# Designed miniproteins, single chains, continued (3): the designs that were tried, part 74

Each design is a single chain, and the fold is of that chain. pLDDT is the mean over its residues in the fold that is shown.

## One batch from the design tools (miniprotein)

Design m10548
Fold by ESMFold2-Fast:
Structure m10548 (fold): chain A 81 residues (1-81)
Amino acid sequence: MELAKRAKELVKEYLTTKDEKKKKEIEKEIEKLVEEAKKKYDELIEKGDYKKAEELLKAIQQAIYDTGKELNVLTNPVKLS
């Protein structure tokens, strides 16, 4: 869950910052986080811990989905009143 939480926070900060230098730093951090998640996933698969591997993957996917959903509310006018 910590990896998914960090991913959500970094993506949100990346999208809200206007500083080009800060964007590059966050992009680099996101890249490292993705590599860390991939390595952790591979380790869990090798250990036969498929349940934890699936939970990690679902957590990362959910964080990305939730972040995208929040952004869509800001950029896509919804017909909900």
Scores: mean pLDDT 67

Design m10549
Fold by ESMFold2-Fast:
Structure m10549 (fold): chain A 83 residues (1-83)
Amino acid sequence: SGLTAFNQAVLAGIQSRQDALQNGDSQNQADQKGLLSMSKVLKQSGLTDTSDLLEKMSVRAGKGQITFDTAVGAALIMVNLES
């Protein structure tokens, strides 16, 4: 289901983000890496529109224009529309 894929993507994103922070990446770099990891999981699950949205939001997060949590919230809305 879309919700199962989303939950797996969130866990992957959180892990990737935490690993980036532990390795000395900035908050913005960690947010970008986390969102890109989520995007990859969603794309593999066939949720292409939500994956594309997260890729666009990852670029904005890398620039400090959007937070990881805000992007995750937007992705949840998109998964419900795509599913």
Scores: mean pLDDT 89

Design m10550
Fold by ESMFold2-Fast:
Structure m10550 (fold): chain A 63 residues (1-63)
Amino acid sequence: ALSASQLKLLNDFSQPWHVTGRAVYLGLLTREQSVQLEEQASNAQEALGLIDQLVPGSIEKLS
């Protein structure tokens, strides 16, 4: 079973900004695009899908 701290880490890693920040760092998104995408996405998986729509093939670079 996962401890409370481990569950918090998994939940934190599911947040949109964990993906959008990395996409900006890699030059796949502008900071303005990352903010707008974070408003549209409810979680990291949704954010990945939106990034791939804007920049095809980005999912492989974000792994």
Scores: mean pLDDT 70

Design m10551
Fold by ESMFold2-Fast:
Structure m10551 (fold): chain A 59 residues (1-59)
Amino acid sequence: GKEIVEKAEKMIKEGYRPEMASTAAIVEGMKAGVSPEKAQKAGELIMKGDYEAAAKALE
């Protein structure tokens, strides 16, 4: 989970829109076997800047 969230945070710092970073994290989480519900929750948390909770949601 942590690697996916770190990539999303880096995208935001590079000037990508938070929505793009959130979508990328959701897609990567689902590819890694995370449920759609957990992946969506992680995306919401990334949009709020709560990267620690987002990483835990992706487990």
Scores: mean pLDDT 81

Design m10552
Fold by ESMFold2-Fast:
Structure m10552 (fold): chain A 63 residues (1-63)
Amino acid sequence: SHMEEKVKEIKKELERFEAELDAQVAQLGPTPEQIAQRKRAVELLKEHLAKKYGISVEEIEKG
């Protein structure tokens, strides 16, 4: 189904984004505030991709 393909693409984008954020945190030295900002950035990207692809955040997390 089209939904399964959308979820796969979203998961690839999230994995890439999280890897980039983890590299940045490692470079700067991890602080609790930077870790919190990373989590917030991931949540905002999930919401953005959910709206862009017309699916729910729950479906992204479930896939």
Scores: mean pLDDT 78

Design m10553
Fold by ESMFold2-Fast:
Structure m10553 (fold): chain A 66 residues (1-66)
Amino acid sequence: ASSLSNAEAQAFARTLVPSARVLLYQDPVTGEFVLLVGTAEPLSAEQRAALEAAFPDATVEELVLG
């Protein structure tokens, strides 16, 4: 269980990528947390590492929207 809301996750992601849109959810089958990050451009390795460090219990999934 995470106390971090989607709004808080989005606010943090936007400090790294201003256009970022995020959705934090728990897979009902595996119980795993997934942080879905929508961006206009692909995340850099550094941005991905920072997100993974901030959300260590979640799998970071990237979705390019632009």
Scores: mean pLDDT 73

Design m10554
Fold by ESMFold2-Fast:
Structure m10554 (fold): chain A 80 residues (1-80)
Amino acid sequence: MEEDRQKRIEELLKKAEEYAKKTIEISGNKGVADSLVKAARTVPENAEEALKAAEKMYQNSVQKYKDILDKRKKLLEELR
């Protein structure tokens, strides 16, 4: 049971790093992705808070990636 939580946290952090890497590839801006990776690696000592923090970091990474895609999509739509 505790092992399942630890595996879930590790999985979420790895997914957050994956989306951060995708963000670098799309934006060319390493600074934004580095901040997301660093945040994903900062996990509280409390196991329940750590899981929630990892989930939030993953969601933030996904959202940031989508925001960049949407911004590029709008720029392409505005270009004639």
Scores: mean pLDDT 64

Design m10555
Fold by ESMFold2-Fast:
Structure m10555 (fold): chain A 64 residues (1-64)
Amino acid sequence: MTPEEQQRLEQLVAQDPVIAPLLEKDREKAEEFVQQRLEELDDVHPDVREELREVYQAAQVLLN
């Protein structure tokens, strides 16, 4: 992963106030949280669903 790609993913994740601290503090908990949020996307309002999906997918890439 390039430094520019990493910075972009970190900026996307920073939009969620819960995921960013978890990535630094507890990687396993962050992974479970992201997985749960991705599963719950169908229950989220359609207007924000794709934006939230992008944030959670960015978090998954940073966790791998």
Scores: mean pLDDT 78

Design m10556
Fold by ESMFold2-Fast:
Structure m10556 (fold): chain A 60 residues (1-60)
Amino acid sequence: MAEAEARAKMAELKEQIRQGRMTANDAVLKIGELDETVSPQTSRAMLRDLAALIRELRAA
């Protein structure tokens, strides 16, 4: 299902950010592409999850 695919893609994006292979801005753009295939609440949840990760990485 599209939401399961979006969750899997989100996990991939988070790993790329942790590895320094992708910026947070690039990840936001890719989540925007997924927004057309998932519910708005799923898209917002992914964006909040990304924002939390960025905050944690900057705090550490």
Scores: mean pLDDT 72

Design m10557
Fold by ESMFold2-Fast:
Structure m10557 (fold): chain A 55 residues (1-55)
Amino acid sequence: TPVYTVSNLNVTTLSGNTVSVKKAEVTPLNLSKVKLTDLETGKEYVVELEDVMTG
């Protein structure tokens, strides 16, 4: 499964927190969800794939 790097993302996590991510790796979990790994902090967030693909 390909891993993509995205920059300057504002994402709402499944826990309801909005985070600004300067650089993140996108790892697909399933057809509707991805794991974002913040490359600056190493934190991981689960978000909807559509939110990442649009940003």
Scores: mean pLDDT 70

Design m10558
Fold by ESMFold2-Fast:
Structure m10558 (fold): chain A 118 residues (1-118)
Amino acid sequence: SLKEEAEKYLEKGVDALRQKRWDEAEENFRKALELAKKIGDSQGEIRALLGLAVVAAYRGDAETAVSYLKEALNIAKSQNPVSKTQLLDIISVATFLKNLGFNPEEFEKIIEEAKSLL
């Protein structure tokens, strides 16, 4: 199924991320995001966007990382009801990136907004 294919791309993205293969990680997360959007899998979209945020941050592009986290947060906020699990996933990644020291002010704003919805 397309959902199983999207999950395989997420897994490949995570594996590439662990190996610090940033180009392969980005490609796999982008493919996962495209498939998740086609099937309306909001959790898959968020997971792919969080992966893309991590890749962007490690490439030194904190602004793009923040952009992906904001997109993930907007998807989580659009759920009815709002998913606490999705908000916690976003908080976890934003906290990780903040602790890496890229742009702590913007990541902190995302963390505080997500926490306000819990």
Scores: mean pLDDT 88

Design m10559
Fold by ESMFold2-Fast:
Structure m10559 (fold): chain A 102 residues (1-102)
Amino acid sequence: DEARIEALVEAVERVAEEVKKLEPILEEVRKNRTPENLKKLKEGVEEFKERAREEAERVARENGIPVTEELIDFIELTAHVAAAEGLSREQLRALLLADERR
C-alpha cells in the first residue's frame, strides 16, 4: 500500500512536469490559432500521454499489478490536477491516500 502510493506520487510528479511544458504552447495557441501552433500542441499532448503510459507501466511492474487504461487515465487526470493546482508532493500524497481509503 505505502510503496504503491509513493510510486504513484513519483509517477504523477513526472507526468505533471510534462503538463507544465504545455503551458507556453497553450499560450501561443491562445494568441495565434495557426495550424503550426496547433500541431505543436498536438505533439505536446502526445508526449504527455506517452509519459503517462510509461509511468503507469513502471508503477504496474514495480507493484505486480496489470497496466490498465484506468490506471493510465488516473495518472493523466491526477497529473493535470497537480500541475493546474501547483500541488506539493505532500499534498499529492494526501490526495492519493484519501482516494485509496474511499
Scores: mean pLDDT 80

Design m10560
Fold by ESMFold2-Fast:
Structure m10560 (fold): chain A 74 residues (1-74)
Amino acid sequence: APVKELAPEVHRKLLAAGSRLQDIEDKLKAGEISREEARRLKGELAAEFGLDPAFGESSTAEQLLQAIYAQLKK
């Protein structure tokens, strides 16, 4: 099947990344951080998972989470 059950370690890391991305989006919507700061934080999260920070900065939260998932499956 194109979708399969995640290994527990992959699932936990993906949930943690998703929670961090949600926190960034919530803070941005609340006006607690700027769009520039939100982009920087997404870039830092991308780098933590071995992705290009520039990709993280330019990606939506969903796109970044999908890229993190792809890295965790390797």
Scores: mean pLDDT 78

Design m10561
Fold by ESMFold2-Fast:
Structure m10561 (fold): chain A 85 residues (1-85)
Amino acid sequence: TEKLLEVLEKITEMLIETFEKKEKNPGQRLGHIGSLKRLLEGAKLAAENGEPESVLLDTINDLIRYLEKLDKEVAEKSRKLLEEA
C-alpha cells in the first residue's frame, strides 16, 4: 500500500509537470493540476480508510492511460515505476 501511494504521488507529479510544460492556456493548466491534486488526496484518504489496493491500482492505471495520450515517453517511465513497486 505505501509503495503504491508513492508510485501514485510520483506519477501525479510527472503528469502535473507535463501539463506545466505543454499546456499554454493558464486556466486549463490550473484546472488540470487542481483536479490531479484532488485525485491524489482522495486516493490517500481511501488508502487510509482501508480501501482495497485494487482501487489504488485502477487510479494509477487511469493516470498512465491519460499520460499515453499526452506524452508517450512519460507514460512509459510511469509504467516502469509501477512495475518496480
Scores: mean pLDDT 78

Design m10562
Fold by ESMFold2-Fast:
Structure m10562 (fold): chain A 71 residues (1-71)
Amino acid sequence: MPEVRPVEDVDTPWGKVFAGTLVIVRVGDERLLLQTPAKTLEEIEEGVRKYFAEQGVDPEEVEVLLIIPAP
């Protein structure tokens, strides 16, 4: 299962080059930018759920807003 991690130093995906898929998610009132080497939507969703479960967040409260696949 590919790892999912936050990308804190990325201001925008516009004009940036990423090694993996970029995912923008909403958790309550916050928006988070995540990066993962996952290439399929199923793997991305599973990785996001696992990441937030490890942080004690209910995965059902997490909404995936945008997925930007690696070129």
Scores: mean pLDDT 67

Design m10563
Fold by ESMFold2-Fast:
Structure m10563 (fold): chain A 96 residues (1-96)
Amino acid sequence: GADAMRRVLADLLEEKGHDDLAAALRAGTATPDQVAAFYEENRDEVETALVTLMAKQLGLKEDDAKEIAELYRSSIDAAREKLIKLLGLTEEEVEA
């Protein structure tokens, strides 16, 4: 739910040293633009945290939820690395 997502985002903001924005988000006074900017800069971390939260809400243990999120992320990274190697492209060429 939205409240759980706000909590996860606030925790990530606090971890990144954005304590004032984290406090504002917890209080419901943060601006949408500030939250959107953080999301765009930290997309992968936000997505991983949301996957972990979703798995946790399905009644999985926290350690199992983290393992699933890490495996999912690692699998995507491994697939990307393999594709780059097969195509003979550098990581910079794939990003271009």
Scores: mean pLDDT 60

Design m10564
Fold by ESMFold2-Fast:
Structure m10564 (fold): chain A 66 residues (1-66)
Amino acid sequence: SEADAIAAGARAVGGAAAREGRELGTPEQAKQSGDNGAASAAKGYGTAEGAAAVRDGARQGSELGA
């Protein structure tokens, strides 16, 4: 679904940013980079519905991956 694709994209961007931040800095910087990446992905869709879909799908995927 579109929501699943959006969530997967946000998780991939956030994960990549967190990993890069971890290699370049502290755990705090890794978290900040991940949060910024996820926020940027959500903002790119320009709607509250897009942001909600990203959050919902990311949570669902995180539960399956944990």
Scores: mean pLDDT 53

Design m10565
Fold by ESMFold2-Fast:
Structure m10565 (fold): chain A 92 residues (1-92)
Amino acid sequence: SMEELQAALQSAKLALQAAMAGLHGDVESAEAQVQQIQQIAQQYPQNKNVQDALDIAKAAVEGARSGDITRVVGAALRAMGLEYDLERKLQE
């Protein structure tokens, strides 16, 4: 549905925010974004895009905690790609 597509897009944007926080070593802010995506996932538990965004945000947190910059950058790129794909679907 359009509402689920908008929720998925919001989740992708939050995942990117988690990755951006991770690039600055701000684990607490990255974890806060994960919690926001988890709330969306509770409303749409079968939405694969929301789940993908949650997995991306968790990868950003783990990368930030371990100092794995490659993992954090990878999460940012995945979040940007997901956001781009969902924005395109919303413009149809």
Scores: mean pLDDT 90

Design m10566
Fold by ESMFold2-Fast:
Structure m10566 (fold): chain A 72 residues (1-72)
Amino acid sequence: MEEEERQRKELEKGLEKILEYVKKQLPDNPELIEEVEKIAKEQLEKAEKTGDYQSAASEALLKKSELLEKAS
């Protein structure tokens, strides 16, 4: 498998895990779930345009942590 395709799939799986985690922890916060979904879409699109899947993954994890801290 090409390295770029591998990195893309890893990012997609990481973003799916983040979304599932947020849904399980905060199921009664639809606004937060929507925000995480938007972050996931934006980071994936940005990575596809720039080829920078590492930065996209790091930024998604950081934003997830910030949102969870606000909700906790």
Scores: mean pLDDT 75

Design m10567
Fold by ESMFold2-Fast:
Structure m10567 (fold): chain A 55 residues (1-55)
Amino acid sequence: DLLNAQLLGAAGRGDRARMRELIAQGADVEEAKRLARALLPAPLAERVVAELESL
């Protein structure tokens, strides 16, 4: 889903307002965390996961 990719990008930027909009539109937080861990270097994945978990 395109929303999950956009949520990953917003979390990487720390854009909490955009993250909340995307979640309201149906983005899957667990899938976004999975994608972060699978696709991103460890430091960036940790930051993205932390942003998603802080909502």
Scores: mean pLDDT 80

Design m10568
Fold by ESMFold2-Fast:
Order: C-alpha cells, then structure tokens, then sequence
Structure m10568 (fold): chain A 74 residues (1-74)
C-alpha cells in the first residue's frame, strides 16, 4: 500500500514539475491548470493508499502546495 502510494505521489510530483515547466515556457493557462489538477488527483489517490503517518504528511504537504499553485493560476 505505501509502495503504491509512493508511486502515485511521485507521478503527482512529475506533473507539478510539468506545470512549472509549462508556466515557465508560457504555455496556455489551461495546460498548466490541467497538469496541476491531475497532480492533485494523484496525491488524493496516494493518500487513500498510504498507511505510514510520515508518508501521509509528506503527500498532504505536496497536495497543499499543488492546490496553492492551482489557485494562483486560476
């Protein structure tokens, strides 16, 4: 469960990086928003699978950062 959670969280991390790259290159706002929304969804799925409290805190923090970035782009 924690392994699957970590894999999903890592996939979310990659989408946050994609959103930052898209933003830096001046990609359309909708592309940035889509990457961030997909990252948040992966973090939510990871949280459902995670059992380790430290892993949960890490994923929750990443989700919060992605949500802040999403609000800044809206």
Amino acid sequence: SDREAAIKATSGDLLVIAAEVERALGAPKEEVLRSLRNAIELYEEALKLAEDPELKKEIEAKKEEAEKKLKEEE
Scores: mean pLDDT 86

Design m10569
Fold by ESMFold2-Fast:
Structure m10569 (fold): chain A 85 residues (1-85)
Amino acid sequence: MDALEAEAEALVERLRELATPEERELLRRIVGGAAAEAAALDDEERQIELVLAGLERAAAALTDPEVAALVRRLAALLREYAKLL
């Protein structure tokens, strides 16, 4: 678990380094919006599914393939975390 969290944090730091301010704002709106909707739910599995869907939508909306690939890797880590629940 801690290893998956550490890898996710490293991916988020890479996104901050690589992503433009406009791409960071896009991620904030799409993924942050999904996370806010998820936070209103009292079900961890559904919370994870909403955040995962948000990450996939953000990756599809991003024009930089490297930034999109980092978001997709973050989604893959969230799927692995979900299997542990």
Scores: mean pLDDT 80

Design m10570
Fold by ESMFold2-Fast:
Structure m10570 (fold): chain A 95 residues (1-95)
Amino acid sequence: SSARQQYYSQMGQYAYDNGVQMGQISGQDPDFVGGMFSGSASAMIQDINQGQTTMNQISDSLSQQNPDASDDIQQISTDSINQMNSYISQGDQID
């Protein structure tokens, strides 16, 4: 439905914004990290396990490069994954 597509679009934007924040904290290009994280969140719609794995790989990589910011990066990633799971569940209920 259009409502389900709207929820997934909003979640993609949320993941992008969180990726931008992780990029800023880690000293990486925020737009690059935002795009990578948003793409992984979008993949989660088709394959939850694969999308979660890719999102975790991004946050793990950034955390290894920036140990002092690791807790903040991991919290943003965890919150994003949890919200994406909630959003997918809500989208399924709209059908």
Scores: mean pLDDT 81

Design m10571
Fold by ESMFold2-Fast:
Structure m10571 (fold): chain A 77 residues (1-77)
Amino acid sequence: SLAQAQQLLKQHGVQLGGPDAVLDQLAERVAAGDEQAEQQLLARLIKTRTISEASAAILAQKVGLDKLKKLLDALKP
């Protein structure tokens, strides 16, 4: 669910922020299986430590929690 994805993101140091069209586009590409977009999404999350509600919803609904967890493990606190 979206709430579970938001909790998982927060546990990895990523807070909900304002709208981010670049991040939303990257999340859609990650959902489509674009490995380059996965790297770009992670780089943006490392830099900003914020995620849009729309991107969190895309990741929760189209990528799924298990795959999202594996992606977030790359953030290395």
Scores: mean pLDDT 80

Design m10572
Fold by ESMFold2-Fast:
Structure m10572 (fold): chain A 76 residues (1-76)
Amino acid sequence: SAAARAEEERKMAFEFEGKLSVVLNKEIGKGVDAAREAVEKTTADLLRQHPEYRALVERAKELIMISIEIIEWREG
């Protein structure tokens, strides 16, 4: 059903955002550039594992990259 599909996509979106958030938190101590590189690498891995969820993975990446930009702005 459409409701079951929407629920599954919501869960996958949370999973991708969660995984990228963990990577950000782990790498941000090394600096903004290291965090961006790690997020890019993890995004590429997620896209290979979940090609059907490309749009959700790309959206999760965008949200995490915005978080990195906010951190960079606060540190400047």
Scores: mean pLDDT 87

Design m10573
Fold by ESMFold2-Fast:
Structure m10573 (fold): chain A 82 residues (1-82)
Amino acid sequence: MTELFQQLGRAIKEGDIETALELLEKLIEEAKKIEDPSQRHFALQMAIEGLEALREAAKDDPEAVKRAEELKEEALRILKEV
């Protein structure tokens, strides 16, 4: 997890939007596998924060913004699960 977030931060800082999207997608998939609700919630919140940062970094790329919004909606939907 920590290494994944560090790589995500670097990709966003360097403007590597494609890599940042791939890392966020992997983070959401890994979060879905977490059986502990509190740990799953934490991982999804971190993913949502990363997607907001990516959306701001990629604001001039409408396709990247759309993909980030779709992933954010998916993460928010999972957060509503018990």
Scores: mean pLDDT 77

Design m10574
Fold by ESMFold2-Fast:
Formats: sequence, C-alpha cells, structure tokens
Structure m10574 (fold): chain A 62 residues (1-62)
Amino acid sequence: SSDKAQQIADQVVDLARQGKLDEAIQLAKSAGVKNAEKLVQQISDGDDLAYGQLYNEIKKAL
C-alpha cells in the first residue's frame, strides 16, 4: 500500500540523515529497491528529488 511505501521511504531517509548509510541501504534493498546505494547517497547529499524516486521504487516492489 502507499502508506507502507511512505513509511519505509521515511525510515530510509531518517537512517541516512543519522549517518547510518549501511542500515538505510539494507532497508531499501529489503523493500525491493534496485538502486538503493545510489538513492541513499543522493538523499545523504541533500537531493530532495531522490525521495520521490525512492518512494516510487518501494511502491512498485510492494
């Protein structure tokens, strides 16, 4: 569901902002995100547009 995809995306972003990049990448991969490392890096670099891509990738995998 969209709610679950948003919850997972928000958790990935929170982990990345805490500097827990490995945990953020593993969570994104577990949610079916193919480009998890790239998207987590973009979020860590402050690219807010990467959130939308992360959300859509998770939603497609659910």
Scores: mean pLDDT 83

Design m10575
Fold by ESMFold2-Fast:
Structure m10575 (fold): chain A 77 residues (1-77)
Amino acid sequence: SLEELREKAEELEKRGDDLFAEAQRAREQGDLERASSLYAKAAKTYLEGAYLYRQAGDDEKARELVEKAREAAALAR
């Protein structure tokens, strides 16, 4: 159960990182609307991962993902 929560949290962290990278590429290409949308999706994905890390008892990782979510949310607007 705790191991499954951690594995799902790790998948969400990787998905968030991928969405963040896609947002950066969209911004570099001048597609600011797409970049904003992708940053917002990254922020939400990171928060979902943070929730699962916290449920798994990994407060340090949860805090790290909340910080990543804040950065992504700020870049979204």
Scores: mean pLDDT 90

Design m10576
Fold by ESMFold2-Fast:
Structure m10576 (fold): chain A 75 residues (1-75)
Amino acid sequence: SLEEEIEKILEKLRKEMIEIKKTLDKEEAEEKMRELTKKAGEEIIKLAEKNNLSEDEINEYLRRLYKIYEEVLKE
């Protein structure tokens, strides 16, 4: 399902950012995490638009995306 595809994008983002934060120095990690978050957001928007999701549903997924970014950044 579309929901499962978006959930996979979010889970992949979390895992990739956690590994980057463990592996790279702070400056490189922050830059790479920002790039990955932007890419994931673009992918979610494209999938959502293609599948006619409501603006509210898109915004809910984007809020989850930014929450993941904030949580990993503070870890």
Scores: mean pLDDT 84

Design m10577
Fold by ESMFold2-Fast:
Structure m10577 (fold): chain A 56 residues (1-56)
Amino acid sequence: AMTADERAQLQAVVQALSPGPLSADCLNKVAERLFDLRNSLRTVSEINQILKTYCP
């Protein structure tokens, strides 16, 4: 499971990549997905696709 520190770090990175503020629910869902995929390199396009899925 993701630790609170890992979640905070992933949420900060996701928010920094967004042009505007993201909802807490959106940040949590994107952080969970990125943590599930943590052993794979992600492109900006792949991260944007995840954002579109959880943050319309």
Scores: mean pLDDT 73

Design m10578
Fold by ESMFold2-Fast:
Structure m10578 (fold): chain A 116 residues (1-116)
Amino acid sequence: SLKEEIEEWIAFLEKVAKVHKEIDKLEDQGKYEEARKLAEEFVKENPEVEARELHSGTVYVVLKPEALERLRKILLQSTPEQIEEIEKSLKGIRSPALALQITGLIFDARLAKRKA
């Protein structure tokens, strides 16, 4: 059901927030190799995401194109209240890139609903 899909996305985003927090902790300690391994392990267990690296060696997680498309479709079918629930799940996301991806989809969904 749509409700179950939304609950699964909220739980998944909370899981991503948790792994970003641990990556940040390792990087703050200068443990860039351990941070990379944590990101790689998370990606193996969560096929919706991919790991990326900044020129500084900082590792972060983003949604794959197919996962973004699934979330886009869910947001288009969601009520304004359901979209707000997903948006609230972003409070724990420390990755600007991931937060920007999801905020962009929310913006597009809200815009599409206003035109319809």
Scores: mean pLDDT 81

Design m10579
Fold by ESMFold2-Fast:
Structure m10579 (fold): chain A 85 residues (1-85)
Amino acid sequence: SKVTQSQINDLNAKLTTALSNGDTSLEDSVLSELEKITSNLKGLETFHFKQIFKAVAFAKGKPSKDISTKYPTLAGRLVFWSVVP
């Protein structure tokens, strides 16, 4: 289903917290939800998706092999959103 911007903001905040605290369980939960959202992401969520990409890239440098294997749609979209405004 399409999500609200509020849900994306909440997930982005949780991801930032997880990355800051090294909470791999919370990080994995958030990435799992982002994988579901990525399959349904349309137009309006582009800004929030770019912010999520920046948070992941800041902490990990770029999508890891673990992200690419567990969350292939998210990983592919993160690469795309890194170069397309």
Scores: mean pLDDT 60

Design m10580
Fold by ESMFold2-Fast:
Structure m10580 (fold): chain A 87 residues (1-87)
Amino acid sequence: ELEKKLEELQKELSALQQAINDRVDAETRRRLAPFYLQYSIELAEADKLSPEERKQKIKEINKRFEKAYEDARQAEMDRVLAELEAA
């Protein structure tokens, strides 16, 4: 039946999408390893601030590293999608 074939195709697409996401995430983390070291250093430095300043600084640090991760992940995703388009 068409329903079973669609379900099977959706399952295959989900598996492929998961494999792509796993590859993209692994590569993104590998590229961001120096940023994780810097992140730890900045968090340790923030611990020396007053509670109010520390909270604000941690939010700033987190936003910057969140953006770096998203930018790196998007770049890797675009690369993978370009490879798929070339096929």
Scores: mean pLDDT 80

Design m10581
Fold by ESMFold2-Fast:
Structure m10581 (fold): chain A 70 residues (1-70)
Amino acid sequence: SALEKLREFIDVSVGLIKLHLERHPDTNVERLIEQAELNLKSIAEMLGLDEETTEELVEEFRRRIREAVA
């Protein structure tokens, strides 16, 4: 399903951002997060998800990033 694919995308994106920060701790993490959010929104739009569901997924992604980077 579309939601399943987007959840997988969130898992991969969070993992990649965390891995990149481990290798390059001086990286501007805000820019990486912004790019991942834009990609998430684009994929959700291509899959025909409702704006409300897309916003919930973006908030979930933001929450998971805060937890992973803290």
Scores: mean pLDDT 81

Design m10582
Fold by ESMFold2-Fast:
Structure m10582 (fold): chain A 74 residues (1-74)
Amino acid sequence: MPSAETAVREAEKALKKGDIVSAAMSVLSAAELVKEQTPEALRLAKEAYEAVLNGDYKKAEEKIKEALKLIRET
């Protein structure tokens, strides 16, 4: 089974719970698995994690949602 789908589902669950840190980690894992098909999703996932480290949770959530959209199109 594609482990990227599991990571996407975990990221979506974390977002619904407001756990932005876990959502950023899960979307980064999913983006790494599909990086050859969509390197843009990996860049967005890395930007989301950087935003978490800077305490900018609103920016992190926006970047997580953008990365998830690209991964779903893969």
Scores: mean pLDDT 82

Design m10583
Fold by ESMFold2-Fast:
Structure m10583 (fold): chain A 70 residues (1-70)
Amino acid sequence: MSLDQEIEIGVAKISASVLVTTTPRADLPEDVREEVLRLARQAIDYADQGKIDEARRLIEEARRLEEEAR
């Protein structure tokens, strides 16, 4: 239980951090890029609060937006 939650928090923070560092360099429409960055930063904040489900949902939405704009 607790170990799984710690792993999920770590994975969420790493995934969101990758999005924060890579998205500004991606050839995406500016509105999509800004939305992905907003979601990724918000996901890091939720992960830091232990809100794993919220963080994971935001990361999944950010990745979906990047895929749709690809």
Scores: mean pLDDT 75

Design m10584
Fold by ESMFold2-Fast:
Structure m10584 (fold): chain A 57 residues (1-57)
Amino acid sequence: SAEQARLQASIAAALKDEVARKIAMKEFGVTEEELEAAAAGDEEAIKKILENMKKNE
């Protein structure tokens, strides 16, 4: 979906900067490994991030 593609691109950009990566981990409520997996297109990692974002509205 467009939402998943946009999220994946944002995560990939965040992973290029150590500080941005740590901020993304806190905002999405995921581990560094899950963030890296989501950037690589792991459906379960992407789903977890989307669910966490939805819970935070």
Scores: mean pLDDT 77

